# Designs tried in a protein design run: designed miniproteins, single chains, continued (4). Part 87

Each design is a single chain, and the fold is of that chain. pLDDT is the mean over its residues in the fold that is shown.

## One batch from the design tools (miniprotein)

Design m15199
Fold by ESMFold2-Fast:
Structure m15199 (fold): chain A 67 residues (1-67)
Amino acid sequence: SDGDYEAEIKKYEEEIKKDPNNAQAYLNLGVAYARLGEYDKALEYFDKAIELDPNNEAAVTAKALVR
């Protein structure tokens, strides 16, 4: 109830639909899922963010924190 994570997830999913190569949207979606405790989905989206931008230190760090 502290955050509208469902609205954030929907927003980032819409951003990905508009630009499937948006590494930042995948990172943001992974963070939102991690906040919901959905760590498997968070890791999937962090992996996609790293695939699109291998120099994305934020995604690499976030992935390490949920493993």
Scores: mean pLDDT 81

Design m15200
Fold by ESMFold2-Fast:
Structure m15200 (fold): chain A 66 residues (1-66)
Amino acid sequence: MTIRAVNSGDATSLTAAALSLMGVPGVTARVVGETTILAEVEGDEEQAQEAVRRGNAVPGVTAEIV
């Protein structure tokens, strides 16, 4: 599964979001451009949902499964 997270362009918040997503086992996150993170989930739907929850917990970040 792929997760896309977008932020308003604060580099600190973007890094915090990437680290939060990668806190879930099987999740690899990469910053793509100035405001976007793409994360790949090598696991089940429950791991993907947890990663989305963690991404959305970072202020100014919206995460979704794409």
Scores: mean pLDDT 77

Design m15201
Fold by ESMFold2-Fast:
Structure m15201 (fold): chain A 104 residues (1-104)
Amino acid sequence: MKAEALRHLREAIGHAGRAAVIVREAAGDDKEALEHVREAFRHIAEAQEALLAGDLEKALEHAEEAIEHVEKALEHITDEEARARAEEALEEARRHLEEAREAL
């Protein structure tokens, strides 16, 4: 397993999870936002399973899906502070995802 790709995938998954938590806390009772957060956490879990199995390409795909679901949930968030914090975490997640892709 390529150590650089693994490191960046772990970082991408970590930042995606942080963004998902921020969005979940800010979503209140927004059912659509909460469904996207639930899907994001499902893909985070699948990415972690793929990493444990040594399947870096599957981990990358699930990490990307997690980021996309958090981005969709974020469209429902009106709290500017929560939006800014989640956007920062998503930017870090996407940066590490791209570094992981280049390192594969």
Scores: mean pLDDT 90

Design m15202
Fold by ESMFold2-Fast:
Structure m15202 (fold): chain A 59 residues (1-59)
Amino acid sequence: MGEQQRLDDRLDYAAKLLVNTDLSVAEVARRVGFDSLATFTRAFKERYGVSPAEYRALA
């Protein structure tokens, strides 16, 4: 899906920010274009199978 492709790019960038920076999950969400932490967290879990905070802990 076209929407899924654009979302995929933003979530990939978010994953890199989570691993390479100490930015809060909320700040990462804002930097990749999400206005809501809840929306970001759902999208991230759908793509990676874990929450953004869990993803950082696994890095």
Scores: mean pLDDT 78

Design m15203
Fold by ESMFold2-Fast:
Structure m15203 (fold): chain A 60 residues (1-60)
Amino acid sequence: MKPSEEEIKKVAKEVGKLLAEGKTEEAQKLAEEFIKKYKLSDDEGDELSRLALEEAEKLL
C-alpha cells in the first residue's frame, strides 16, 4: 500500500527529530521499517531521507 503524503511527512519529521537528538540507530531503523512496510522505491526513499534531513536541520 502506498503511504499518504501526510504519513511520509510525519515519518520524515520523526526521523529528523531522532537525527537531531543523535539517535542515529533509531532514526535509521524507523526509516528502514517505513520503507520496507510500504515497499518504497529508491527515489521515494531518497525523498524521505531529504525531508528527514531538512527537519533535522530545522531543529539544530
Scores: mean pLDDT 80

Design m15204
Fold by ESMFold2-Fast:
Structure m15204 (fold): chain A 69 residues (1-69)
Amino acid sequence: SLLELAEKSEDPEVKRTLLGLAELLADERLSPAAKRAYVDRESELLREQGYEEEAEQLRRLGYAELDAQ
C-alpha cells in the first residue's frame, strides 16, 4: 500500500508525497478519474525530481488502490 511504502521511505519528500496521495485517494468526494489524474501527476513529479524508482512504485500502488475501490 502507499502507506506501507511511506513508512519504509527514508526521504522526507517522498514520504510526504506518498502520505498526501493516500489521503487524496481516500477522499470520497473525488471521482475515480480525478484520483487517477492525481496518481499520474504525483508519479510524474517524482520522476522529474530524480525519484524514478519511487515514481513507478507510487503509480503501481496508487492504481492498485483505485482498482480495489
Scores: mean pLDDT 82

Design m15205
Fold by ESMFold2-Fast:
Structure m15205 (fold): chain A 78 residues (1-78)
Amino acid sequence: MSEEEREEVIRLLEEAIELLKQGKVEEALKLVQKAMEKLIRAGLMSEEGAKVVIDAIKQKDIETAILYLKIAIHELRK
């Protein structure tokens, strides 16, 4: 994954967190799905790991979803 693609993924995840805080779950889900697809293709996330995050959003477990997204952002910034 290029540095530019990595920053794009971080931005998508940060935007998704803000959308989740606003209750815009469907819009946040689209951004998270796009970010997770890029991370899986780059070998930086498993399909099972991405599913855990996506399922938390679909189940409206917003606090858990935000925690997982923050962890992903921290790992990408290393």
Scores: mean pLDDT 85

Design m15206
Fold by ESMFold2-Fast:
Structure m15206 (fold): chain A 97 residues (1-97)
Amino acid sequence: MTVEEVLEQERDLWVDGALALIDEAIKLSKEQGNEEAVKAFEEARKVLEDARKRGISPETALGALFLAAIAVSFMKRGDFEGAKEALEQLKKLLEES
């Protein structure tokens, strides 16, 4: 197994992790009654799934995982403005890749 093959496998795990965090954020948004947050995270999930199909780099996948974790952290604190900023950075990262 080459380093490149390891990074490709890790990329898929990082994307799956980011999607799981977005799904957690959607659940939290529904529990908080924040319909705007639900829609924002559903849109981010779609953008990430489309980026996965296009083939993103491992570095982009890791960045997406990090930004998804930040967004979930903000939602757990009831800070949708912070979560929204993290999601905009996530979309920009995926569009630039």
Scores: mean pLDDT 83

Design m15207
Fold by ESMFold2-Fast:
Structure m15207 (fold): chain A 63 residues (1-63)
Amino acid sequence: MSVTLTASSTASNEELKELGYEAGYLEAKYGIPVLIRLTGPPLSDEQKLALIQGYNAGYEEAK
């Protein structure tokens, strides 16, 4: 099984944290490969950090 999550580079840091959280949770809890598709220009460093922080939080929550 796999799931695809789509995000825009215009998304807020809060929205990117939520997306990352969902991805990390699904991978850790169910072993489901998660593909994140980004639309628009490359993410800023702050947006990348938000996504990573969300992913780590979701991954840890699923343990």
Scores: mean pLDDT 76

Design m15208
Fold by ESMFold2-Fast:
Structure m15208 (fold): chain A 75 residues (1-75)
Amino acid sequence: MVTLTATLELSPELAEKIRENFEEVKKKIKEAAKSKGAEVEVELDGTTLTLTVTADTREKAVAAIRASASVILET
């Protein structure tokens, strides 16, 4: 198992949109990561979004981080 942590600095506006719909965004991120063979924990503290990704390989973990970032950018 490989665990990677990715930290994203969000604009205040994006952080607010995510916070307003946090459960839905969190669900979409978890589904996106799972589609890449990974599990993800999502934390939002102020404007800092932290993704803790666990997968069987680094390649799967990186793919999950990229998929999660795409969900955030679509918000």
Scores: mean pLDDT 82

Design m15209
Fold by ESMFold2-Fast:
Structure m15209 (fold): chain A 64 residues (1-64)
Amino acid sequence: GSLTKTVKVPLDTDPEKLVEEFGISLEKAEKILSLTTEEQKKADPEIRSAGFKDGKVVELEVVE
């Protein structure tokens, strides 16, 4: 998509690293990491959104 940038993160990523890298809350980082790939695609974009990078909304995709 032209408005969003997808960043792949391993399922075993430390939630605190997502907080440090993307400036999201710990609760949001843990929630993102708890979603399966299919659940991530169905989830509200706000749940997977990790702020802005390069002028686009960053969405995290957890990979197993």
Scores: mean pLDDT 66

Design m15210
Fold by ESMFold2-Fast:
Structure m15210 (fold): chain A 68 residues (1-68)
Amino acid sequence: MSEEELENIRRALEEAKKGKRGGSVVLAAARELLRHGVISEETARRAMELARQGRVGEAAELLLEALE
């Protein structure tokens, strides 16, 4: 995954955390980050579960923390 792709994902997750984007963005980000080995399966699963429950901001925060 490129640095530019990671920056785009971070921005999308920050917007989701602020309520500007929905859970579909978090689900897409979690899948992409997992596919490229950037996050663990456990982290991806937790984020996707939170997003499915409507806890979009919490899911976005979890993924942002994993990118540090």
Scores: mean pLDDT 85

Design m15211
Fold by ESMFold2-Fast:
Structure m15211 (fold): chain A 59 residues (1-59)
Amino acid sequence: MAALGAELRARRRAVGLSQRQLAEAVGVTVATVSAWERGEVAIPEELLRRIEAAIEAAR
């Protein structure tokens, strides 16, 4: 993903996931998901797989 925060937000919204639901699915806080989507914090590579799995599971 070239713009991870914006891409994450777009993909999450496309499947109807809230920030809370994504946070619960990957084991982080809502504040962490918000920071990722705003580009304030880099998404750890080890969590990218969990994020992708949560989005695909919601489809």
Scores: mean pLDDT 78

Design m15212
Fold by ESMFold2-Fast:
Structure m15212 (fold): chain A 68 residues (1-68)
Amino acid sequence: GPAPAPAVAETPPGRLNNADASTTKEEILAGIRETIDAYAALHPDVTAEQRAEIYRQAEIGIDGLFAK
């Protein structure tokens, strides 16, 4: 019969298991970066330098919001 592949259950606990409340900031940053990457993939006019700058601005903005 078909051999069932063992499920890989090694995931950072701070992300899926919500072990720490502070994981929300990391989740937001990850989502923003993923959105920027997806946007850049659809818009070839966005250079790697512009993408890096957008990442920096996003991090600064999120850090500012969470620092307060």
Scores: mean pLDDT 67

Design m15213
Fold by ESMFold2-Fast:
Structure m15213 (fold): chain A 78 residues (1-78)
Amino acid sequence: MEELVEKYIQEIEKEIEDPEDRKFAIMLVYAAAKGIELGYSLEEILEFIRKMAEALGVPEEVRDKAIEYVKKLFEELK
């Protein structure tokens, strides 16, 4: 899981040029990975990520990119 998370973090670093937006996207992906480790469902993780992004003032476009990576991470872990 950690290796897969780092792979998606590297993809985010290439895709998101703004350092602050990049940091938020990375933070959301790490939070999602922890949720997966704790046994939460995809639906629960996505709800949590959306609430966290709103609370932190993350732009919706950045949040949605992070959610795409979270969905990929969950799918690859099955």
Scores: mean pLDDT 81

Design m15215
Fold by ESMFold2-Fast:
Structure m15215 (fold): chain A 82 residues (1-82)
Amino acid sequence: MSPLTEEARRLILKAGAALAAGDYEEAIRYAEEAARLAEEAGDLRTLAQALAMLARAYEAKGDEERAAELRARAAELEAQAA
């Protein structure tokens, strides 16, 4: 596994922990960085996971439109990775 993919997965876990703690801004920052690294690595599955986490963070903040858009993109990427 590439170092970029490993760091992206670590950041997704940190985003999940921040989301569980109610720190939505920190969750967004970790998920955005994870998405950037996954995209750079060309790992569509990890990118989809990062975007799904980012969607959860925006939903928790009440931004349902942005969350829905991110969820749709994550689902599309998961379909491409299968």
Scores: mean pLDDT 87

Design m15216
Fold by ESMFold2-Fast:
Structure m15216 (fold): chain A 74 residues (1-74)
Amino acid sequence: MKEEEELKKQLKEAVKRGKEELEKAKAAGLVSEEEYKELMELLKEAEEYVKKGELEKALEKLEEFDRLVESLND
């Protein structure tokens, strides 16, 4: 359905934005190499769940990513 396709598109955009923010944080020295790898893995998992159509699991991974990024930016 178009609604599901729209949600998939939004989740893909959220992953792209997450990667962009993570790259900016890495460039600014706000994340370590280990933290960068862990956060990038969450984004890759979210992207894979979107491809599988498991949108709820994709949202969970993106929420975990956002929570960790907020913790690092405090």
Scores: mean pLDDT 79

Design m15217
Fold by ESMFold2-Fast:
Structure m15217 (fold): chain A 106 residues (1-106)
Amino acid sequence: MEEYAEEAARAGEEGGRAAGPRGAEAAAAGAGRGALEGAGTAEGAAAGAIGGAGGAAGARIAGTVEGAAEAGAAGARAAAAGGAAGGEEGGRGAARGAEEGARKGA
């Protein structure tokens, strides 16, 4: 059920190994980690990770490799907002956790 959430989290780690980490990617990773902690279980984080993965894929299909990395970081932020919308109670906690994680990652 959480295969996309796990893949998004793993992609963050492997992406750093393959492409080399960037400040924006580090902030996005911090945001994702904060969302996971805020949710307690992966339900809020899973919704956020799925949204972020979709955004990144869309950018790639558009044929802009330079925009793909930025879309990934923006997707993580948008995913945190999506979590809040999806789960009006738990999702809001996940969104705040993601924002706190991003600040710690900076």
Scores: mean pLDDT 44

Design m15218
Fold by ESMFold2-Fast:
Structure m15218 (fold): chain A 93 residues (1-93)
Amino acid sequence: VSVTQSPASQTVKEGGSATLTCTASQKISSVQLLKDGKLLPRSLISSASHSGTTLTVTLGNLTPEDEGVYTCRVTTEDGQTATSSGTKVTVVP
């Protein structure tokens, strides 16, 4: 299985929102969101939805401490796992 993530980078103003899209080559069963390789706090996720092969996540109320590389770790319905290349989120004051 493969996972692509877009955009590759996103710059947002402090207090703003960033939207990430992950597309898997197979149907998604579950997803873990990571920031710099660590599990993402649920408090940063303002909305998340997945349909078939696509996951869309919106991160809200971003601060400069929330800068980093956000990745999707996808588990497919047949039990395969793959991690995306990630989105670099930059937060400006």
Scores: mean pLDDT 78

Design m15219
Fold by ESMFold2-Fast:
Structure m15219 (fold): chain A 59 residues (1-59)
Amino acid sequence: SAIEESEKRAERLVAGATQEDIERMLGSLRGHLESAERGELSEAQRRNIEALMEEVRAK
């Protein structure tokens, strides 16, 4: 699913970060993506998920 794919991507992008940082970032992304899967996200929230993905990538 999109959620699982995004989680795996986030894990790969934060390779080398501390476990605490990785778990914090993945937890946040997982929650947001789960809301997207249920169709509960607004346009603003979807953009927020994209921003979080970029933040994880920058790490």
Scores: mean pLDDT 64

Design m15220
Fold by ESMFold2-Fast:
Structure m15220 (fold): chain A 87 residues (1-87)
Amino acid sequence: LKEEAEELKRRGEELAERGDYIGAAELYHKAALLYEKAGDYKGAAEALRNAARALRKAAEAGQLPEEEAEAGAAYYEKQAAEYEAKA
């Protein structure tokens, strides 16, 4: 679980570097779920913040509507704060 989360986070970083911000956000979100299952709430929070950032960059790149990106980013940031409170 933890090694799988780290691999998904790394792949998300690679997608973001290539400009695939929606793909990056999806991989970061999946990594966060695996970090949570592993009990790594700090890792989960960090991955969700990376997902939020990727969504906002996706909107800047025209990959999704700005309103949708902002709603998704806000949701991920709220969940990240809740995970950090548990860490």
Scores: mean pLDDT 85

Design m15221
Fold by ESMFold2-Fast:
Structure m15221 (fold): chain A 85 residues (1-85)
Amino acid sequence: MATLILVNEKGEEIGTVKASGGAGWALDGAKIALPREVVEKLANATGPVEVDVLVFGRRVRITLTDPKLKSLEGVEGEPRVVELP
């Protein structure tokens, strides 16, 4: 399982999440921006959350688990990778 760093609009860390799926391991340590509604869904989820994330302009489905959130601060727009490892 890969660990993704969740960031806000300013690039500040708001937490971490585990990722699985075809691209998950390749994104270990990557910074990802999620909309506020997706961050809130992760905070309240009792199981895995599937998200389509923009990676180099392509939508890739990943499964997010084990969120460790410092805040529920999200971004505007689509789920996206902001910085690669």
Scores: mean pLDDT 79

Design m15222
Fold by ESMFold2-Fast:
Structure m15222 (fold): chain A 56 residues (1-56)
Amino acid sequence: SKEVIRLQIIKDMYEIVISTERYLAEKNPAMKDELDKQIEALEKKIAELKEQIAKL
């Protein structure tokens, strides 16, 4: 249902906030790169979920 997908989007957006805070605090360049990739994956997932809602 659209409501379940919207709740998943909210959850994933919250995970981006947490990961961004970790990214800003991180001192290790390799860990920063890994966190950046995780944030990008979450952003892509949110875009895909928004497309699923639009097609319903």
Scores: mean pLDDT 84

Design m15223
Fold by ESMFold2-Fast:
Order: C-alpha cells, then sequence, then structure tokens
Structure m15223 (fold): chain A 60 residues (1-60)
C-alpha cells in the first residue's frame, strides 16, 4: 500500500500548489521513511508537514 500513500501525497501536494520539483522531493522523503520502516501514522504526520510547507510556499 505504499504506492497508494505516495499517489495520495502527490495529489494532495499538487492541490496545495506545490511545484513538480517540490512534489518529487517530498515523495523521495516519504519513500525513505517507508524504506526505514516508518508506521502509517509517521507517514501521515510527514505528509501533513509537507502540505503545510507547500501551502506556505516553502520547501518541506
Amino acid sequence: MKEELLERARELLRRAGASEEQIERALAGLERLLEQGASEEQIQEALEMLELGAELGVAP
């Protein structure tokens, strides 16, 4: 289900106004967390921080 989380993250970030470059960097960070065995809750929190960064116009 990591693919679903990454696709969801991409859609949310794009809707928040993130650039393609920002989306790619954010997805790379989420993939790293998943590779390290992060829980779904940790991934959700990371995603929320990435969304806030995108909405504020700053890099994650």
Scores: mean pLDDT 73

Design m15224
Fold by ESMFold2-Fast:
Structure m15224 (fold): chain A 116 residues (1-116)
Amino acid sequence: GIEVEVEILELHREAVERMMELIYKAAPEELKEEVRKLAKETREFGERAIEEARRAPSAAEAEAIRREARAFAAQKLAQMMSLVVPTLSEEQLTALHAEMERIGAEMVARVAELRA
C-alpha cells in the first residue's frame, strides 16, 4: 500500500543521508561547500518526495514518486563522488566504498522485511 512505499522511501532517505555524510567527511576542505550544496538539494528533494508520496492517490503513484526520488539521489551521489573520488588515496577510496556498500546492504535488508 501507500504506507509501505512511504516507509521504503524513508529507508532510502536514511541510507542516502548516511552516504552523503561519509562523502562529506572524506571530501577535502576545498570541496566541502560543493558537497554540502549537493547534499542540501538531495535532502530537499527527498523531503518533498516523502510529503507527496503520503498524499498520493494510489500505491502505484507513491511507487512512481519513490522511484523518481531514488533516481535523483543516485544522480546527486554520483555527482558528489565524481568531485571527491579524484582527491582520495586508494586506501581512503576502498574504505569509503566498503562503508557505502554496507549502508546499501542494510537498506536492502530492511526493505525486504517490509515487503515480506
Scores: mean pLDDT 89

Design m15225
Fold by ESMFold2-Fast:
Structure m15225 (fold): chain A 78 residues (1-78)
Amino acid sequence: DAAKKKKTEELLKKAEELARQAEEAARAGDVERALKLTREATKVGVEAGDLGGPKETGRATGITIRSVGYVVDAELRQ
């Protein structure tokens, strides 16, 4: 339980870091890199959600949606 919670937090931190990198790439206009980073953040976020509870699942989903939003915004600039 406590160990599972720690592992979930580590995965959520990893997803957040990947999402942040995707946001930076999107802001720089690197749409392809932002898309790749968003896909990686989604994978890690799903794993975190599966291990955690409803609250952790919600947080993982939020990270994924945010990353996708930045990629869509960057595509509109192209």
Scores: mean pLDDT 75

Design m15226
Fold by ESMFold2-Fast:
Structure m15226 (fold): chain A 59 residues (1-59)
Amino acid sequence: MREAAIEAAYKIAKEMLEDGVPEERVLKTAEFILQAAGLPPDEARRLAEEIVKKAKEDL
């Protein structure tokens, strides 16, 4: 489900950021998770950017 993929991407992004992983790698990981869940590349990238931004704000 789309919602499950978003939640998984958010949790992983937050954990990676807390571990000091560079933001560029976190963003690519989130994009990969969303694309694997069936989201189109353009939508996956846009949503990954939103997820990473939210994860950073919640640290």
Scores: mean pLDDT 82

Design m15227
Fold by ESMFold2-Fast:
Structure m15227 (fold): chain A 71 residues (1-71)
Amino acid sequence: SLSPEQLEAEVLLTLGVMYLHLAKIAEKKGDFETAKELYEKAIELFQRAVELGHPAAERVLKEAQEYLKKL
C-alpha cells in the first residue's frame, strides 16, 4: 500500500499531467496566454510531487519547463 505522502504525490502528478495536456491543447489552438498559465500550473504541481519523492515527477517537470520555454 502507498503511504499518505505517496498518495498525495500521485494526486499532484495526475493533476499536473491534466494541466500539461490542457496547455498543449491551448498551444495547438494558438492561445499562448492560456497555454503559459496552464504550463506554469503544471510546473507548480510537478515541483510539489518532486518534493514528495514521486519517481516520475522530475521527468514531467523538465518536460513542462521545456514546453513553457518554447512558447
Scores: mean pLDDT 89

Design m15228
Fold by ESMFold2-Fast:
Structure m15228 (fold): chain A 81 residues (1-81)
Amino acid sequence: ADITGADEAEAIASAAEALGLSEEEARELVEELVKEGKSRAEAVAALGGAAAVAASQGIKAKSAEEAKKLAEAAPLPASPL
């Protein structure tokens, strides 16, 4: 099953709000993770994981760089996208 463009856009928008980023910054982070060898689905999952960690700890990323560090530190979700 493929991620639809709408599902991807909603996941990115939701994660951006949780992380305190713009949707464009969140999309750029996804593209960076893809360039680092992740699939698009894995990159979106990593962004969602970073957002979940930030929400659980009551923190907000202030920049795309901080969000990337959170994504790199976050455990991958058990559920595949």
Scores: mean pLDDT 69

Design m15229
Fold by ESMFold2-Fast:
Parts: structure tokens; sequence; C-alpha cells
Structure m15229 (fold): chain A 71 residues (1-71)
């Protein structure tokens, strides 16, 4: 991963985590939290020009993060 792609990856991951935290705080069910997080990742990944592989990696990390928040 390039240094620029690494920074973009970290930014998308950070915004995804913030979206997950707010959705959990709002009391949304897991499926709705996942939908909001995935939409946030897709929008930001499109804006930053991230690859599909990087996008899927971020989504996987955020799914694990949502599970930790709901534990």
Amino acid sequence: MSKEEEIKYLLVLRFGKLTAEEAVKAGLPRDEIRALVNETVDELAKFYGLSEEVREQIKAELDAYVDELLA
C-alpha cells in the first residue's frame, strides 16, 4: 500500500468507527449499524479512490469493531 493509500485507509476506518459508535449509541439493531457503516465506507472509498480489496478489508475490520461495541 502506498503512503497516500495508507492515510486514506486510516481516514475511512476512523470515519467508519465513528459511524459505528454513534449508531450503537442510538440503539440501532446490528443489521442497520452494518448498513450505515458499509454505506459510509463505500462513499468515502469512492471519494478517495480506494481499491475494492482495501474497501473489503476496512469493512471486515469495522464488522469486528461493531461486534466489540455490542459485547
Scores: mean pLDDT 84

Design m15230
Fold by ESMFold2-Fast:
Structure m15230 (fold): chain A 72 residues (1-72)
Amino acid sequence: MLQQFLDIVQQQMDQHGASDKAKEYIKKAQEALKQGDNQSAAQHLAGAISSLPDDVREQVVQQMQQLVAQQG
């Protein structure tokens, strides 16, 4: 699920814009995930989400909740 969460955050960042800090967190999360470091990937993903504007963060959370509901 981490890859799909990263994809949601990346899509929202591409659509609404993102700070360099948010983009750096996503880059680190993707790198950690590729290395199998799920803990670091999750921490960097959380950092990216926290760095987004409030409206964009709300959209990301809603999409993540929908994804979890569709796979449960």
Scores: mean pLDDT 81

Design m15231
Fold by ESMFold2-Fast:
Structure m15231 (fold): chain A 75 residues (1-75)
Amino acid sequence: MAEAERLYAEARKLAEEAAAALAAGDVERAEALFERAAALMTEAMRLKAAAEGRTLDEAALAAAVAEDLALVRAA
């Protein structure tokens, strides 16, 4: 599961950069970084769930990501 671990680490890094950009008032950059981080995190979780044989509620995950993006846009 090296690929899932790599994507997870990359997603965390982008999310931290997004939070820093948002704190600096760069909403456009924060939004782009957060969207990218969310996509990578979703893919990492999906790969990990598949390898572990568990069911992932992708609809609930997608809804949570959309809500987080809307919150960044509102800032």
Scores: mean pLDDT 72

Design m15232
Fold by ESMFold2-Fast:
Structure m15232 (fold): chain A 75 residues (1-75)
Amino acid sequence: SDFDRFSAELQRLIDEGMEAARAGDEERAEEALRRFRELLQKAVDLGVLSESQARFISRVVERTIRRALEEARRR
């Protein structure tokens, strides 16, 4: 299903962004977040996710990745 495909790709981008953030790789983390936001917008446009669901997911994921990146950059 479209939902299963989007869910798998979104999770892959979250995992990539978290790995990059923990490594302090700001460029790779930002690229993962950019691709993640693009994929979320496509899921909304196709009716797979509501705008409210996408906003909630985006807020949680971006906050988590940003916090991991800030912690790595403070070292």
Scores: mean pLDDT 85

Design m15233
Fold by ESMFold2-Fast:
Structure m15233 (fold): chain A 84 residues (1-84)
Amino acid sequence: LLERMAEVLEEEAEVAERMGMEEAARLLREAAEALRAGDAERAARLAGEAARTAARELGLSEEEAEEAGRRAEEAVRRAAEAAE
């Protein structure tokens, strides 16, 4: 599960990079590395920051950016819990 989630984060980073969202892509790659290292809390924070950064670059509101960040953090934490 953690490896699969890390792969998803890396795939999202590739999409972000192709869209010119270099900072979001960097944060997503760091989140994947943290997740593979077993640091689920750091991975969740980095995924949340990536989601907020991408939302702002897409022109979404600050409220929408915060919601995106919270959803990303929850997804990573849930994956970590399911994986032990």
Scores: mean pLDDT 81

Design m15234
Fold by ESMFold2-Fast:
Structure m15234 (fold): chain A 55 residues (1-55)
Amino acid sequence: GKKLEIVREFDTKEEAEEYAKRAKEILEHNGATDIKVEIEEKDGKYVVTITFTSP
């Protein structure tokens, strides 16, 4: 597997959390491992960083 990272920015915490939850579920369904999800507030925006290992 290859180490990969997804970074997305959202206007609200709720949008960021919903995205992170769905993205993790999709990645798990597709066989990704070592999935780590971080949500950080930066300059009034919410940045979702997801790191994982592809199959």
Scores: mean pLDDT 85

Design m15235
Fold by ESMFold2-Fast:
Structure m15235 (fold): chain A 99 residues (1-99)
Amino acid sequence: LEKIREELRRISPEAFEAYEELGKAVDELIKAIQAGDEEASRKATQRVAEALKRLNEVAPKSLATSIAVGVAMLVVGAGIEAGRPDLGSKLAREILKAA
């Protein structure tokens, strides 16, 4: 985790800021999924998609894609843990389409 932050800082301050914003959006999404709040999960997924688009503008495509895949995997896992693998899979597909 710390190594990714260091790499992003070396790329640009903008890439680091975009990654920090993405981290906050992902945290909100995971909390919404864990709470079983489908509406909040959908809204948080839109924020994650917006943050990923920003990251894709300021970071190398390969790095942005790897981060998007990692986020999608976290969302699938959160859905499984919440007893909603259907929701997790649907939201993960939306995240990957935005990347």
Scores: mean pLDDT 81

